# Ledger of designs, part 51: designed miniproteins, single chains, continued (3)

Each design is a single chain, and the fold is of that chain. pLDDT is the mean over its residues in the fold that is shown.

## One batch from the design tools (miniprotein)

Design m9756
Fold by ESMFold2-Fast:
Structure m9756 (fold): chain A 88 residues (1-88)
Amino acid sequence: SPEFDQVSPRGRQIIDDTRRRMDSVIDQMTSDPTTTLQQGIDRINQIYDDSYQRVQNTLSPDDVNRTTVVLTRVRMDSINDLTDRYMR
């Protein structure tokens, strides 16, 4: 995406790590019939919070803003994917 291309290499690494962690949660939650959608959303939000703290602690203020825009989209996309899989 255009927003992702504007992110620093370090910010892109954090985004890629975040995507992998969220994808792993989606796969785990959707393969376990004892889990709830809300539990999956809570785990995705925890990953987002962890990634946001990492961004704030490691990047410049301008890179924080650019990286946070992409992380927020990644969180939204992951919640939508999880929700779609639970409603099937």
Scores: mean pLDDT 87

Design m9757
Fold by ESMFold2-Fast:
Order: structure tokens, then C-alpha cells, then sequence
Structure m9757 (fold): chain A 121 residues (1-121)
């Protein structure tokens, strides 16, 4: 459900605004709009921009992996990110990423989900 994914991204944008990170808030708002508009190119560009902000060799490899993804895979990645932000199980993350051949994206989103679950307990 695109509406649920967009809501999760808007909630994350609001969390960043409360912390004073307006750049990350804007990026999550852009992802929410891209999901609602089924704009896979804008979604792909915004995901890459987030990784560029983090920097480093691992981020560079994840950017390369994302650049190779088609529209359906980009939508799957956005759904997996939304699930990870809600602390979803490793099984749910792996299912969402089943068509994406990127060990780095899979491990990164599993780690995000674990960290979110720990904070919610």
C-alpha cells in the first residue's frame, strides 16, 4: 500500500525536523511524494542522495547497486526501507528484497530494522 509507505516516510521526516535535521526531513518528504506519485526515478534519486550524505566506500557500493535496479526493484527497496523503519523482522525484509541481488542493501536494512526494534523495546 503506497499510502502506508508514504505515511512511514512522512513520520520519519517529522522525527528529523524535531531533531533540527531539515535536510534529511526534506529527503524523506520527497520519498513520500515519489511513492504516492509512483515516481520511481525521483525515489531512486532521493535514495542515492541519502547515501551520498552518509559518504564512505560502503555507501558508494550501495549507490552502484541502486543504480542497477529497475523500477519494480526500486519500489521493492522503498517498501523494504519503510518496513525496516518500523522494526520489521528479518524474514519480512528478506521477502521484500527477494528480487534484489545486493548483499549490502539486505544487510543494511536488516541492521536498521534490528536497531529500530531495540529502541522500541
Amino acid sequence: DNAKIAEIFRKKAEEYRKKGDFEMAELFDKMAKAVENNDTEALKETLIEMLRRNGGRVSDQMIADIQALDDAQIKALARALALALEGASEEEIDEALADIDSPLLKSSLRALAINRRVLLE
Scores: mean pLDDT 83

Design m9758
Fold by ESMFold2-Fast:
Structure m9758 (fold): chain A 65 residues (1-65)
Amino acid sequence: GKAAEEALERAEEAYRAGDREAARRLLGQTHNEAVRSATLGDVEGAQRVGARLRELLAESGLPPP
């Protein structure tokens, strides 16, 4: 959903700025919002956010939320 996508974009921005603490916190928010979206029936939106999140984690070396 929109909230998960917005949280992910903020996480990417924080990571690029070197703020690992903010990036990690926002990745946790992204995960929680994606799970919530899937529970509410937006499974495709949750899957898209999950794919982007996985790619960012692989590229950035940040631990999963």
Scores: mean pLDDT 74

Design m9759
Fold by ESMFold2-Fast:
Structure m9759 (fold): chain A 65 residues (1-65)
Amino acid sequence: MSPQLQEFREEARKMSLEELKEKLKELEESIRQQRAVTRTPEEREALDLLEQMRRILEEEIKRKE
Protein backbone atom coordinates (compact mmCIF):
# COMPACT_ATOMS: atom_id res chain seq x y z
CA MET A 1 0.00 0.00 0.00
CA SER A 2 1.29 3.49 -0.84
CA PRO A 3 2.41 5.80 2.02
CA GLN A 4 -0.47 8.17 1.20
CA LEU A 5 -3.03 5.36 1.56
CA GLN A 6 -1.43 4.16 4.82
CA GLU A 7 -1.59 7.68 6.29
CA PHE A 8 -5.19 8.09 5.09
CA ARG A 9 -6.20 4.76 6.66
CA GLU A 10 -4.63 5.77 9.99
CA GLU A 11 -6.42 9.14 9.84
CA ALA A 12 -9.74 7.45 9.02
CA ARG A 13 -9.41 5.16 12.06
CA LYS A 14 -9.23 8.25 14.31
CA MET A 15 -12.38 9.80 12.82
CA SER A 16 -15.89 9.57 14.25
CA LEU A 17 -18.70 8.03 12.19
CA GLU A 18 -20.02 11.55 11.45
CA GLU A 19 -16.57 12.75 10.28
CA LEU A 20 -16.16 9.64 8.09
CA LYS A 21 -19.53 10.22 6.38
CA GLU A 22 -18.66 13.90 5.81
CA LYS A 23 -15.26 12.96 4.32
CA LEU A 24 -16.91 10.33 2.10
CA LYS A 25 -19.27 12.97 0.63
CA GLU A 26 -16.32 15.31 -0.04
CA LEU A 27 -14.28 12.50 -1.60
CA GLU A 28 -17.18 11.35 -3.82
CA GLU A 29 -17.49 14.93 -5.14
CA SER A 30 -13.71 15.05 -5.77
CA ILE A 31 -13.90 11.72 -7.65
CA ARG A 32 -16.80 13.01 -9.78
CA GLN A 33 -14.86 16.17 -10.69
CA GLN A 34 -11.62 14.25 -11.35
CA ARG A 35 -13.38 11.74 -13.64
CA ALA A 36 -14.66 14.63 -15.78
CA VAL A 37 -11.08 15.88 -16.43
CA THR A 38 -9.03 12.65 -16.32
CA ARG A 39 -7.19 12.22 -19.64
CA THR A 40 -3.47 11.71 -18.80
CA PRO A 41 -1.73 8.76 -17.05
CA GLU A 42 -0.91 11.05 -14.10
CA GLU A 43 -4.55 12.12 -13.76
CA ARG A 44 -5.69 8.48 -13.97
CA GLU A 45 -3.25 7.53 -11.18
CA ALA A 46 -4.68 10.36 -9.05
CA LEU A 47 -8.22 9.10 -9.74
CA ASP A 48 -7.21 5.54 -8.76
CA LEU A 49 -5.82 6.90 -5.48
CA LEU A 50 -9.10 8.72 -4.74
CA GLU A 51 -11.09 5.54 -5.49
CA GLN A 52 -8.92 3.59 -3.02
CA MET A 53 -9.40 6.31 -0.40
CA ARG A 54 -13.18 6.07 -0.90
CA ARG A 55 -12.96 2.31 -0.25
CA ILE A 56 -11.01 2.94 2.97
CA LEU A 57 -13.70 5.36 4.22
CA GLU A 58 -16.49 2.89 3.35
CA GLU A 59 -14.70 0.11 5.27
CA GLU A 60 -14.23 2.30 8.37
CA ILE A 61 -17.89 3.39 8.29
CA LYS A 62 -18.94 -0.29 8.25
CA ARG A 63 -16.65 -1.04 11.21
CA LYS A 64 -18.10 1.83 13.28
CA GLU A 65 -21.75 1.06 12.48
Scores: mean pLDDT 79

Design m9760
Fold by ESMFold2-Fast:
Structure m9760 (fold): chain A 72 residues (1-72)
Amino acid sequence: SLEAILEAERAEYERMLTEDREYVRELVARLRASLPVGEENLAKAKSEEERAQVEELLALGLRLRAEMEAAL
């Protein structure tokens, strides 16, 4: 799920801030590739509740990407 992807990316991002900024660039690239999948899931949402959840996760992913990019 997108939530699991975002949680995994956040955990890895926090680890790599200390160890390797070059690896953070690769994580940013992977997150950018993952965000269109979130947009596709938004289009496939079957209820207003599901849509709101996907929109929130997509917004979190965009914020995480911006934070990671700002850290580089």
Scores: mean pLDDT 72

Design m9761
Fold by ESMFold2-Fast:
Structure m9761 (fold): chain A 66 residues (1-66)
Amino acid sequence: AEEAAKKAAEAGAKGDAEGAAKGAYQSMRLGNTEAGRKATQAAAEADPEAGKAAERGGVLGHIEGS
């Protein structure tokens, strides 16, 4: 969970929207919502498009993990 969030933040910092979305999805699906939110925030600060992808991925992960 925390590792997935860290990978999402790193992907976002590199402008990798797909990686950021996947990491946020995994964190939220596993119920680590704080880590997922931090990853989305870091991605958005590095690249707004990566942040949007991470936010969408996080929503899907939360729904799947419910």
Scores: mean pLDDT 73

Design m9762
Fold by ESMFold2-Fast:
Structure m9762 (fold): chain A 76 residues (1-76)
Amino acid sequence: MSQGLIVAEILLKENEENNASEEAIKKAREAVKYARQGKYEEAGKKAVEALKLMHEDLKIPGDMEKIEKQVLEAFK
């Protein structure tokens, strides 16, 4: 529970600090909302969506697959 919420809140902060798209920030906020409600499957999906949008903006190839798996694991 708390681990997934921490990951979602970090992702939201990084999206805001890096001036990510409004869509990426919205997905990160939805992830935090679902994690606080205990809806981990939905929270994990939204966190991954936000992460993918942020990755497109920052163009960080290769390492994303590992990070995506770690994010999803935090929501289990």
Scores: mean pLDDT 73

Design m9763
Fold by ESMFold2-Fast:
Structure m9763 (fold): chain A 107 residues (1-107)
Amino acid sequence: SAREEKLKKLEKEAREALAKLWAFQENQELPEEVIRLIEEAVKEADELLKENAEKASEENKEKIIEIQALALIEISKLVLDLHNGKITEEELRERVKKLLEKIKEII
């Protein structure tokens, strides 16, 4: 139960982080090109995780969900850092690329 509760909290945090990012888009606070980059990165990560989830045991499926949630949270943090001027668009692209490469290595 403790593991399931932790996973549910992590998924909730990831969904809330994404909702905040989409609110920035609706208020036109983020460039369209940045939103497209995030959508493409999320899609690629989701496709990689789904391919491995279909082949995984029940225990490994939980780990895949955890990795997906953590990846979404990290992407959200990177976009907020870009919006706040802490990183450049080029740095965002590089960090997202490295995140996707790490997901491929784990999977």
Scores: mean pLDDT 69

Design m9764
Fold by ESMFold2-Fast:
Structure m9764 (fold): chain A 66 residues (1-66)
Amino acid sequence: SPPVVLRVPVPESVSDEEAREAAERADKEFAGRATVTYDAEQREFIVTAPTLAEALEAAALAVRLA
């Protein structure tokens, strides 16, 4: 099955630096299970994982850390 990709908008109250740091921390926590990056142009987290459940867990962490 193809990997799941989620794009999650970052609130205006969160700076690009805070969003980038949140994405980096979530990416490290989910190493081997999911990847988390920040798209500064779109102001979105990009989360990729083998399953929807793993993608949602990684996305939730990035949002919580931001």
Scores: mean pLDDT 88

Design m9765
Fold by ESMFold2-Fast:
Structure m9765 (fold): chain A 104 residues (1-104)
Amino acid sequence: MLTPEEVIDRFIERIKASTDPLEALRIIANLLRYASGLDKETLEKVKKRIIEVLDELIARYADDPRFVELFRRVKEGIEKAKTPEDIEAIADEVQAEVDRLSAA
């Protein structure tokens, strides 16, 4: 079995390897759901790593204002999140946006 740190590393690697912003967001939503079950210290470390990856995605997709705005909203939500329930709410919002955009 993978440790929590190894699971997080695999999520981050998958996000960085993604070539589709919707796939990246779907992986981020799953990572946030996983992270919401972690202890406070590990959760704070994961939040920082997700913010760093979101900054990389904003730079990568800078020519698409729709995805830049969505990545910025997710980043701001994570920065403001204080509880596991806050993280779950962000995961739900991201998944709903991915589902909406994928159905078009």
Scores: mean pLDDT 84

Design m9766
Fold by ESMFold2-Fast:
Structure m9766 (fold): chain A 92 residues (1-92)
Amino acid sequence: RYEKEIELIEALRNGDVERAAELARELGADESSIESIKELARMVAEHTEEELREIVEEHEEKRTREAVLARLALDVLENAEEYIEKLREELK
């Protein structure tokens, strides 16, 4: 039931920008959401988990776009498996 949503989370945690964008489009995301998903996937692809934590720590007092994307990328990397399991268990 949530096969595309699960594939999107997996594409995001793998930093697969093109696959994440295509899945977001198939799920009915608008162009601005697709662009944000691409930026999130690029953040995962271009940085290690440790580098993302450093970005978050350096910008913790700032609500910059980079800091927000780094926090979301860390959330994806740290919690992807939990989100996938929750979606697989979802009934309707």
Scores: mean pLDDT 76

Design m9767
Fold by ESMFold2-Fast:
Structure m9767 (fold): chain A 83 residues (1-83)
Amino acid sequence: SAAEQAEVWKRAQELVARIQELAAQILRYGSPEQQQQALQLIRQMEGLLRQLAEALKTDVEKARELLKEVEKLLEQIEKIVES
């Protein structure tokens, strides 16, 4: 439904905003290794977001699977900040 599509997209935007916030912190204060890891996670996030936007048009279940992959990227970037 349109409501389910809107909910998934809203959650994706919230996750992206948080990942970008943490990445900005790492890029300003992190080690060169942490900065490289953050840049790689941003590239992965951008690819997943494009796939999620496309899936959301035809397959909400696929979009939800991609949303879980974005959640895993948030967990990975949080671990970089905590290290």
Scores: mean pLDDT 89

Design m9768
Fold by ESMFold2-Fast:
Structure m9768 (fold): chain A 62 residues (1-62)
Amino acid sequence: HMTAEEIAEKYGIPLEKVKEAIQAIKDGNFDEAEKILREYFKKLPPEKAREVSADLLNLASE
């Protein structure tokens, strides 16, 4: 599994936003996580956006 720092670096998302999204997922607030990440996901191909989503869900499930 990737760390929050690794996800931030790999996908060009600010570390603080990755951490905020993970916390929203842990709180069951998936709509908030999507809003936080929306502008960054627009810059990624759909396949990469799915990879980020999977990595974040795995990290939040710790």
Scores: mean pLDDT 80

Design m9769
Fold by ESMFold2-Fast:
Structure m9769 (fold): chain A 79 residues (1-79)
Amino acid sequence: LIDRAREVVKKAEELVKKDPNNEEAKKALEEGKKVLRDAEFLERHRGSLPDSTVDGTEADLQKRIDEVEKKVKELEKKM
């Protein structure tokens, strides 16, 4: 999850670098960074949280990163 979130953020940063005025690319970058922060928080607290909470949160974060990745791919296709 963390590695995937980092890859998506890196691609979104490249899109923003190519077109700094693209608000959709900026929004994708911001959302990707949020997912990355939440994923890092989950990893840091994995030992303190019930497995059911970890599994549920990880599934939510995967769903969110899937949406950001899809948006980044659409922006790459249009650019």
Scores: mean pLDDT 75

Design m9770
Fold by ESMFold2-Fast:
Structure m9770 (fold): chain A 57 residues (1-57)
Amino acid sequence: NLTEELVSKVTNVSDALRVLSELGVPQQDWGALIPQLEKNEQNKAKLLAILREAVSK
């Protein structure tokens, strides 16, 4: 699954937002996700967990 490949390469919020866009996550959901991603930018495991949940909805 391309989702796993793209998500696993994310290391920061900018990468995460790009992946959200590429995988078609609705713009409306970004408002709730961005603060969570920013809070966890220094923790790759949490950053990836948040991103995985966002793209799986």
Scores: mean pLDDT 78

Design m9771
Fold by ESMFold2-Fast:
Structure m9771 (fold): chain A 60 residues (1-60)
Amino acid sequence: MSKVDQLIAEFAARAPSMSREELVAWLAEAFETLSEEEQNRFHAAAEALLSELAAREAAA
């Protein structure tokens, strides 16, 4: 797998068990290590998951 594919898979696997602060820190580090194209791919995948988590947090 490419680095971005690995990070997307890792994020999807870990995000449900991470705190919001941990997710933000993890995302910041991941984005810093990615190219612009890789950031776009990661952002699309992460945005869908984060929107779901944020909606759940806001509704709770």
Scores: mean pLDDT 73

Design m9772
Fold by ESMFold2-Fast:
Structure m9772 (fold): chain A 78 residues (1-78)
Amino acid sequence: SMEEIEAFENELLARALQAADAAAREPDPQVAIDRVRSTREELLAEIERRLADRPELKARMQAALETFADAEIARIRA
């Protein structure tokens, strides 16, 4: 349902932001990057599992997550 999709989007956003906050507190940039990458892999697997029957929405959410993770890794490397 739309409500289930919205709840899942909110769950993904909350987990992504939590990972970004944890990475921001990590003094070792490589450990921070590894945390972001690990969370990205976990969230991509969740998207694949939960949106298997919705390929367009799946692709959109995966692209948004990868863009977010890439931006966060770039910030850590700066």
Scores: mean pLDDT 85

Design m9773
Fold by ESMFold2-Fast:
Structure m9773 (fold): chain A 73 residues (1-73)
Amino acid sequence: GLGPAGEASLRETVRISREAVEALRSMTDDQKIALAKSRTPSLSDDSALASVDVARDILEIAAEFSEAKLEES
């Protein structure tokens, strides 16, 4: 089990990750393309959209993993 500081850190990770996922879900395709191309300007629009969707999925998995660790504690 995690100590109180470790549990607080995981709860904060869940909160931030869930907020980031919600923000990405609320974006238009144009906003997602702009975000991805701000980091990698050479991406096609299709690749830019796919990159944002992958990033969202990774954040969702990170939140779920952190939630599972809190339940284990």
Scores: mean pLDDT 82

Design m9774
Fold by ESMFold2-Fast:
Structure m9774 (fold): chain A 73 residues (1-73)
Amino acid sequence: MTKEEIIEQVALDILLVAAATSIALAERSTNPEAARRWLADAAGDIAAALEMDPDNPRALALKERLAALEARL
């Protein structure tokens, strides 16, 4: 494993954690405008993660959770 491969894996993990955090903040937000902003941030992070790893089960699960929350707003 090269340093470049390690950096790519760390970047993917950071994107997934960021997306999950943004979704959690949107779920708990009492402000619908703030919730929509958090969901937009999560959508960007999920898209970037899926570009790096299209079959990533964590990214796919977060994408489904994001879509369900957007349907509620």
Scores: mean pLDDT 82

Design m9775
Fold by ESMFold2-Fast:
Structure m9775 (fold): chain A 119 residues (1-119)
Amino acid sequence: MTKFQKALDAALDFLGLDRSIFDEEKAMIFYGALQGLDPQASDLAKALIALGYATESPELRAALFAVAMYLRDPSKLDEALTFASKFLSPETVERLRAALEAGDWDAVREIINELIEKE
């Protein structure tokens, strides 16, 4: 198992997602993106960014990028949500804000799963 495969598994486990939602094509896009962003495959936030590049949904990508920005620097929550508001509904942005401010990762996972179901 490569370090990039381990990074994919770690990102999916963090989001509470089953590996079966990612086919081999999406996995290859993830590996290519992560090689460019984090050659050591040791940063969860960069793995979430790579996961965002593997999705076809602009909404799901924006949510993953916002979560990644928050994980890198919690003081950037407002900046992350301002970015996400370009792609997500105001209701989804406020739900994501409440979840991140509370440190409620189960609520974050619920929002991400809802966006995947709409993809």
Scores: mean pLDDT 82

Design m9776
Fold by ESMFold2-Fast:
Structure m9776 (fold): chain A 86 residues (1-86)
Amino acid sequence: ASVEIQLNDAVLNADGSVTVSATMLNGTGNVRLLMAAEGEPLVESPVKTLSPGETLTITVKAAGPTRVVSVAQAEGNRVIRSTSHP
């Protein structure tokens, strides 16, 4: 594929929210982030055109112990990462 994206490691914030980001490594394309936290609605980022080195970020806030699943999509391809926090 001419487009390569990296889904970065999820970051647990001091307020209990989780931040996920995706970085374009090669090529230029439309990217969006999807996040689901247990008990919360699916959060979908706006679509952003990313060039190499550019990053798209989304933050979700959850109550209690939570598993977060994140997905980055570019041109129909998906990169999936999951994390959990207390």
Scores: mean pLDDT 69

Design m9777
Fold by ESMFold2-Fast:
Structure m9777 (fold): chain A 96 residues (1-96)
Amino acid sequence: SEFEALEAEALAAVAAAPSEEARLEALLAALDRGEALVERLLARGEMEPAQAEAALASGRHARALVEEELEALREGRLEEWRREKERLLEELVAQA
């Protein structure tokens, strides 16, 4: 499928990234291509509107997280951002 092809390309680009910034930029590019694919499939009637809405919403959420990490990296706050995310994960695990 076109999604499988995009996933394979995205994974290869991320794995080949020479830096953390390049990795995050590769993820953003993959998310943009995924959004464009969902819109094309919806326009062709190959995807239900509810599925497209859910996929686009998930993509927007993922993009916001990657943009947050990229901004933290560019501002020299990546280690601080990672510690905060680890703290949140530990709290979620403690509640489980």
Scores: mean pLDDT 83

Design m9778
Fold by ESMFold2-Fast:
Structure m9778 (fold): chain A 83 residues (1-83)
Amino acid sequence: SKEELVKVLAEDLKEKLGLKEEDVKRFEEMLLKVEETPEEITIAMGKFFKELEKEGKLKELSEASQEALKNVIKTGEEIEKKK
């Protein structure tokens, strides 16, 4: 289900990427409002990670985590541009 997907993604952000609990919760709340398509989910995730980058929250993550999130931002922007 969408709720199960959101929980898995949120757990990965917390456990694998090291995002703070408050940001993980905002991520969950944001994704639950998005249409359950891979395209819309990817666009929404990219926009969320771009806001975290703007707020300086990505700088405290590992280089690998930063690269992974930047790849999601880029993919989301490319999908949105094709609409």
Scores: mean pLDDT 81

Design m9779
Fold by ESMFold2-Fast:
Structure m9779 (fold): chain A 75 residues (1-75)
Amino acid sequence: VEELRAAADAAAQQAADVYRQTMSKVGKLETEAEKNPEKREELLAEAQKVYSDGTAQANALKAERDRLRAEAEAA
């Protein structure tokens, strides 16, 4: 079951990395929107899409983490 625990830890780390990258990209787009009023709507729409896509990916990785942990406990 060590492989299942290692896989769960890897999924948890990937979820954290995806979330961190998503927040960083959203922050950059929001900052760019403040500096460029002409592109504000486009940049904020892109930030919303990045946030939505990134949080969905992070949540999927968290679900995989939880599944792998449950399998490790059941084994």
Scores: mean pLDDT 83

Design m9780
Fold by ESMFold2-Fast:
Structure m9780 (fold): chain A 61 residues (1-61)
Amino acid sequence: AEEARVDAEIDRQIDELVAAGTIAPSQRPAVRALARQIRKENPDLSTSSAVLRAVRALDAA
């Protein structure tokens, strides 16, 4: 239940970043996977912080 809610929030934030032109639609799967991993490793981190960290990590690659 909690994981499903977090996943839904991550997906919504990713969709907003795509709509704003911050990330490409093709980056959705990678950002989603990395954000979920970051959240599992850092449970005290907010969903928005996890998504931002995922975007930064992919942009730096």
Scores: mean pLDDT 79

Design m9781
Fold by ESMFold2-Fast:
Structure m9781 (fold): chain A 84 residues (1-84)
Amino acid sequence: STFKDYVEELEKKAKEAGIKDPEFELFLESARKNPSLELAHIATMEKLGLISPATAKELKKLIEEDREAAEERLKKLEEELLKK
């Protein structure tokens, strides 16, 4: 799934950067158990600074109104990570 791919890329980059954050590790565990993007995942990503408050608000609205558009937006976030 797109969310699973995004989370795997985040984990890889965090490991390469030597980041060890217990809240981030809990987020990774939660995302592995549920590979579908959920409101709780968006809230945690915002809290951890992985996405902006504006992006979090956009994603929350999209998953309620248009799930396919939410997945497409998440794919763009993954592409932004891959370019860094």
Scores: mean pLDDT 73

Design m9782
Fold by ESMFold2-Fast:
Structure m9782 (fold): chain A 74 residues (1-74)
Amino acid sequence: SAMRDQLATAFQTVFKLDPATVDRLISSRAAARDYLRNVQKLPDTTVNSIMNQITMIDRLNNADKQQAVLAKAA
C-alpha cells in the first residue's frame, strides 16, 4: 500500500538501510522491534510509537485488501 511504501522510504532515509533489509524488517514485527530496540537502541516510547505505525499500516493494508476483494466479487 501507499502507506507501507511511505514507511519503507522513511526507514531507508532515517536508518540508511537498503530496500531489501527494510522490506524484511517491516514484514516481521519481531525483527522490526529487535532492530529498533537492540541495534538502534531507541527508547521504549519511540519503539512503541514506530511499532504502532506498523500496526496501523497492517490494518490499512487489510482494509484495502478487503475492499479489493469486495469490489472484484461485486
Scores: mean pLDDT 71

Design m9783
Fold by ESMFold2-Fast:
Structure m9783 (fold): chain A 108 residues (1-108)
Amino acid sequence: DSLQRAIELLRKAVESLREALRTAKESNDSKEVIDLLEEALRFAEEALRAAEEGDLEQAIQYVGLALSSLQKVLELGKEGKASKEVIELAQKALEYAQEALRLLRSLL
């Protein structure tokens, strides 16, 4: 089931984001990176909630917002404002969220 697979991927994205945020705080990464990770996590959690409730349109919108924030984290990582470990976790979250978005869109 594509919806169940998308939900599983969103749970993995949320888990990776929680770990990225924890690691960023422990590594004293920039406030801008921490704020963007908190924003991406909030959007990913809302996307997961919407998907679990069967609200595909809301889930897609929130995944898009989470991806935007994650892309900004990766840009700041290239500028040396995020630790390598945070960038690796943010990249994993991005990949899970992108796959979930593809699956959710296939259900419309």
Scores: mean pLDDT 92

Design m9784
Fold by ESMFold2-Fast:
Structure m9784 (fold): chain A 70 residues (1-70)
Amino acid sequence: IQQQANDLRMQGDQYIRTGQDLIRQGQDLIRQSGTEQARRQGGQLINQGYSYIARGSILNKQSDQLRQRS
């Protein structure tokens, strides 16, 4: 249980960090390039980033439940 909880938390943290990085890359691409292609690519990166953060949050919640911590 402790090992599974630690694994879930580590995965959740990685997902959140990856998602935050993708959002920043997407925002930077939109701001700096100004092309329609860059706005589409940036928007896709931002959407993927939010999806990663959502998954990471779920994994961290599951980790907390397994560790019997509030």
Scores: mean pLDDT 80

Design m9785
Fold by ESMFold2-Fast:
Structure m9785 (fold): chain A 100 residues (1-100)
Amino acid sequence: MSLMEQFDALLEELRASTDPEEQDRLLRQIAALISLLARTDPAAAIEAIDRLGEAVRTLSPEMQARAAALAALLLEEFRRNGADPAVIAAVERLLRELTA
């Protein structure tokens, strides 16, 4: 299964889940996949970040705050590791949307 197929499966599980503990686990797994995509396929990483933002906006305010915290950690990681500027910009957009 490709990284994007794994991302799609996790995103579908996140959208279907109503359990906060499961949603937190799925968000952490999605963040790890986005980190790997950023290193291997920046264009796919940007698509994944944008789609994650759409899904997270349908979740509770508590899960949106959790996703914002994970996005902030990804942003720090990507800046430290010299990730693609377009990927950094995508995470910055996600963080702004979730903290508005």
Scores: mean pLDDT 87

Design m9786
Fold by ESMFold2-Fast:
Structure m9786 (fold): chain A 59 residues (1-59)
Amino acid sequence: DEERELRLRVGVLERAYREARPDRPLDAATREKLRALARENPGASMQELAALGVALARE
């Protein structure tokens, strides 16, 4: 199920982002950016997705 796989991948991104920015809430705009990263990187491993989530948190 592609939708279930996407949800799992977005979850990895969200967790990495939250761990890098624990003092900030995940607002709708940030969630949309993380979802876009998951869609734009369909071949990325879970480790690569975590790195992308951290990179977005550092911007």
Scores: mean pLDDT 82

Design m9787
Fold by ESMFold2-Fast:
Structure m9787 (fold): chain A 88 residues (1-88)
Amino acid sequence: SEALEKAKEEAKKLVPGEVQKVKDGEISLAEAGRRVGLAAMQKFVEALTGVEMSPEEALAYASKHYPEALDEIVEEVQKAFQEALKKL
């Protein structure tokens, strides 16, 4: 769906900057993953509903109504981090 593609694109956009923060010792890799995942889910829900939600509201909504899309977003976030870490 367009909403899922927008969520994946948001993850790809954010990952390089968050990886840089991990390299600089500003945040952990786990925290970077959490930030990117939440932002991607907000983008997904916003694209579906036209409503801006908090990260917590977006996570609750996606988990209840679109669990398969949530799994795909998590997988894309993990893949984007793996690729960014290889490039250093």
Scores: mean pLDDT 83

Design m9788
Fold by ESMFold2-Fast:
Structure m9788 (fold): chain A 51 residues (1-51)
Amino acid sequence: MEEEFEKEIEESIENMIRGIYRSIKKQGGDLSTLENPSPLEKKIAEEIKKE
C-alpha cells in the first residue's frame, strides 16, 4: 500500500532537483546534456528551461 507521505517526499525531491537545475542554468550549464534523465528529472528540467 502506498502512503500519503510518499507524495510529500516526491514533492520535496522535485523542489531539490529544481534547485540543482536552476544552479546549473545560472552557471551557464546546458540542461539538455543530461544523460538519460528520469521522467521526473526531465519534467523539472523543462520547467527550469522555461524560467
Scores: mean pLDDT 71

Design m9789
Fold by ESMFold2-Fast:
Structure m9789 (fold): chain A 82 residues (1-82)
Amino acid sequence: MSEEELEKEVEKAMTIMTISLAIQLLKQGKIEEAIEALRYAKTRAPPEAQEKLEEAIKAAEEGKIEKAIEYAREAIDAVAAA
């Protein structure tokens, strides 16, 4: 891989790990910390994943935790596919 391709793969892996952390925080009831992690992931995610992360943030802010986890999982799939 080129150095640029390697940097992109590292960025994807870190973004997926951040979203996974946010899902764990949501499951633990640490909603504010989860929202912060999702917002951080959104700044580094591809556009398709950014849309899913925005929906996850909105669901978490509305107390719809199961829906927030669902959108966050969809965001992981979108990052992996990019």
Scores: mean pLDDT 83

Design m9790
Fold by ESMFold2-Fast:
Structure m9790 (fold): chain A 56 residues (1-56)
Amino acid sequence: MVLDEHRATLEPFDMERAIKAASLPQVLDVKRDGNGAIVITEPGVNAADVMEELLA
């Protein structure tokens, strides 16, 4: 099983959400990209689940 989509876009860019994302152990990196940021998770971790947690 190859899961190639472990990226989520944070838009608009929100510094508080970016800090929360970067503090999660399953998050490898947070890159600023244009009008938002790209959140990169570990292989096998669903980036959408991480985004759902940040909304709580």
Scores: mean pLDDT 66

Design m9791
Fold by ESMFold2-Fast:
Structure m9791 (fold): chain A 87 residues (1-87)
Amino acid sequence: SLLDEFLELARKLLAAMFRGDREAALAQVERMKELASRIPDEEARERALELLEEIREIVETHDPLDPAAQARVAALLKEVEEIIRES
């Protein structure tokens, strides 16, 4: 399912951050954006893409090993999960 694919990518993104691999983390965000483009509801798709862009900015501008950046990304991923689950 789209939700199962998202959760696997979210796990890979957080794992990349936990090892300090910004390039791998950014690659997971791009895959998540591709997945979010498949959300059939336009409003839900737009909200998910907006949150994923915020995640991309955090990963791009912060040290991936920063616990505060990791916590913010994890919180935003939960918001995207909820959008996918309810759409």
Scores: mean pLDDT 90

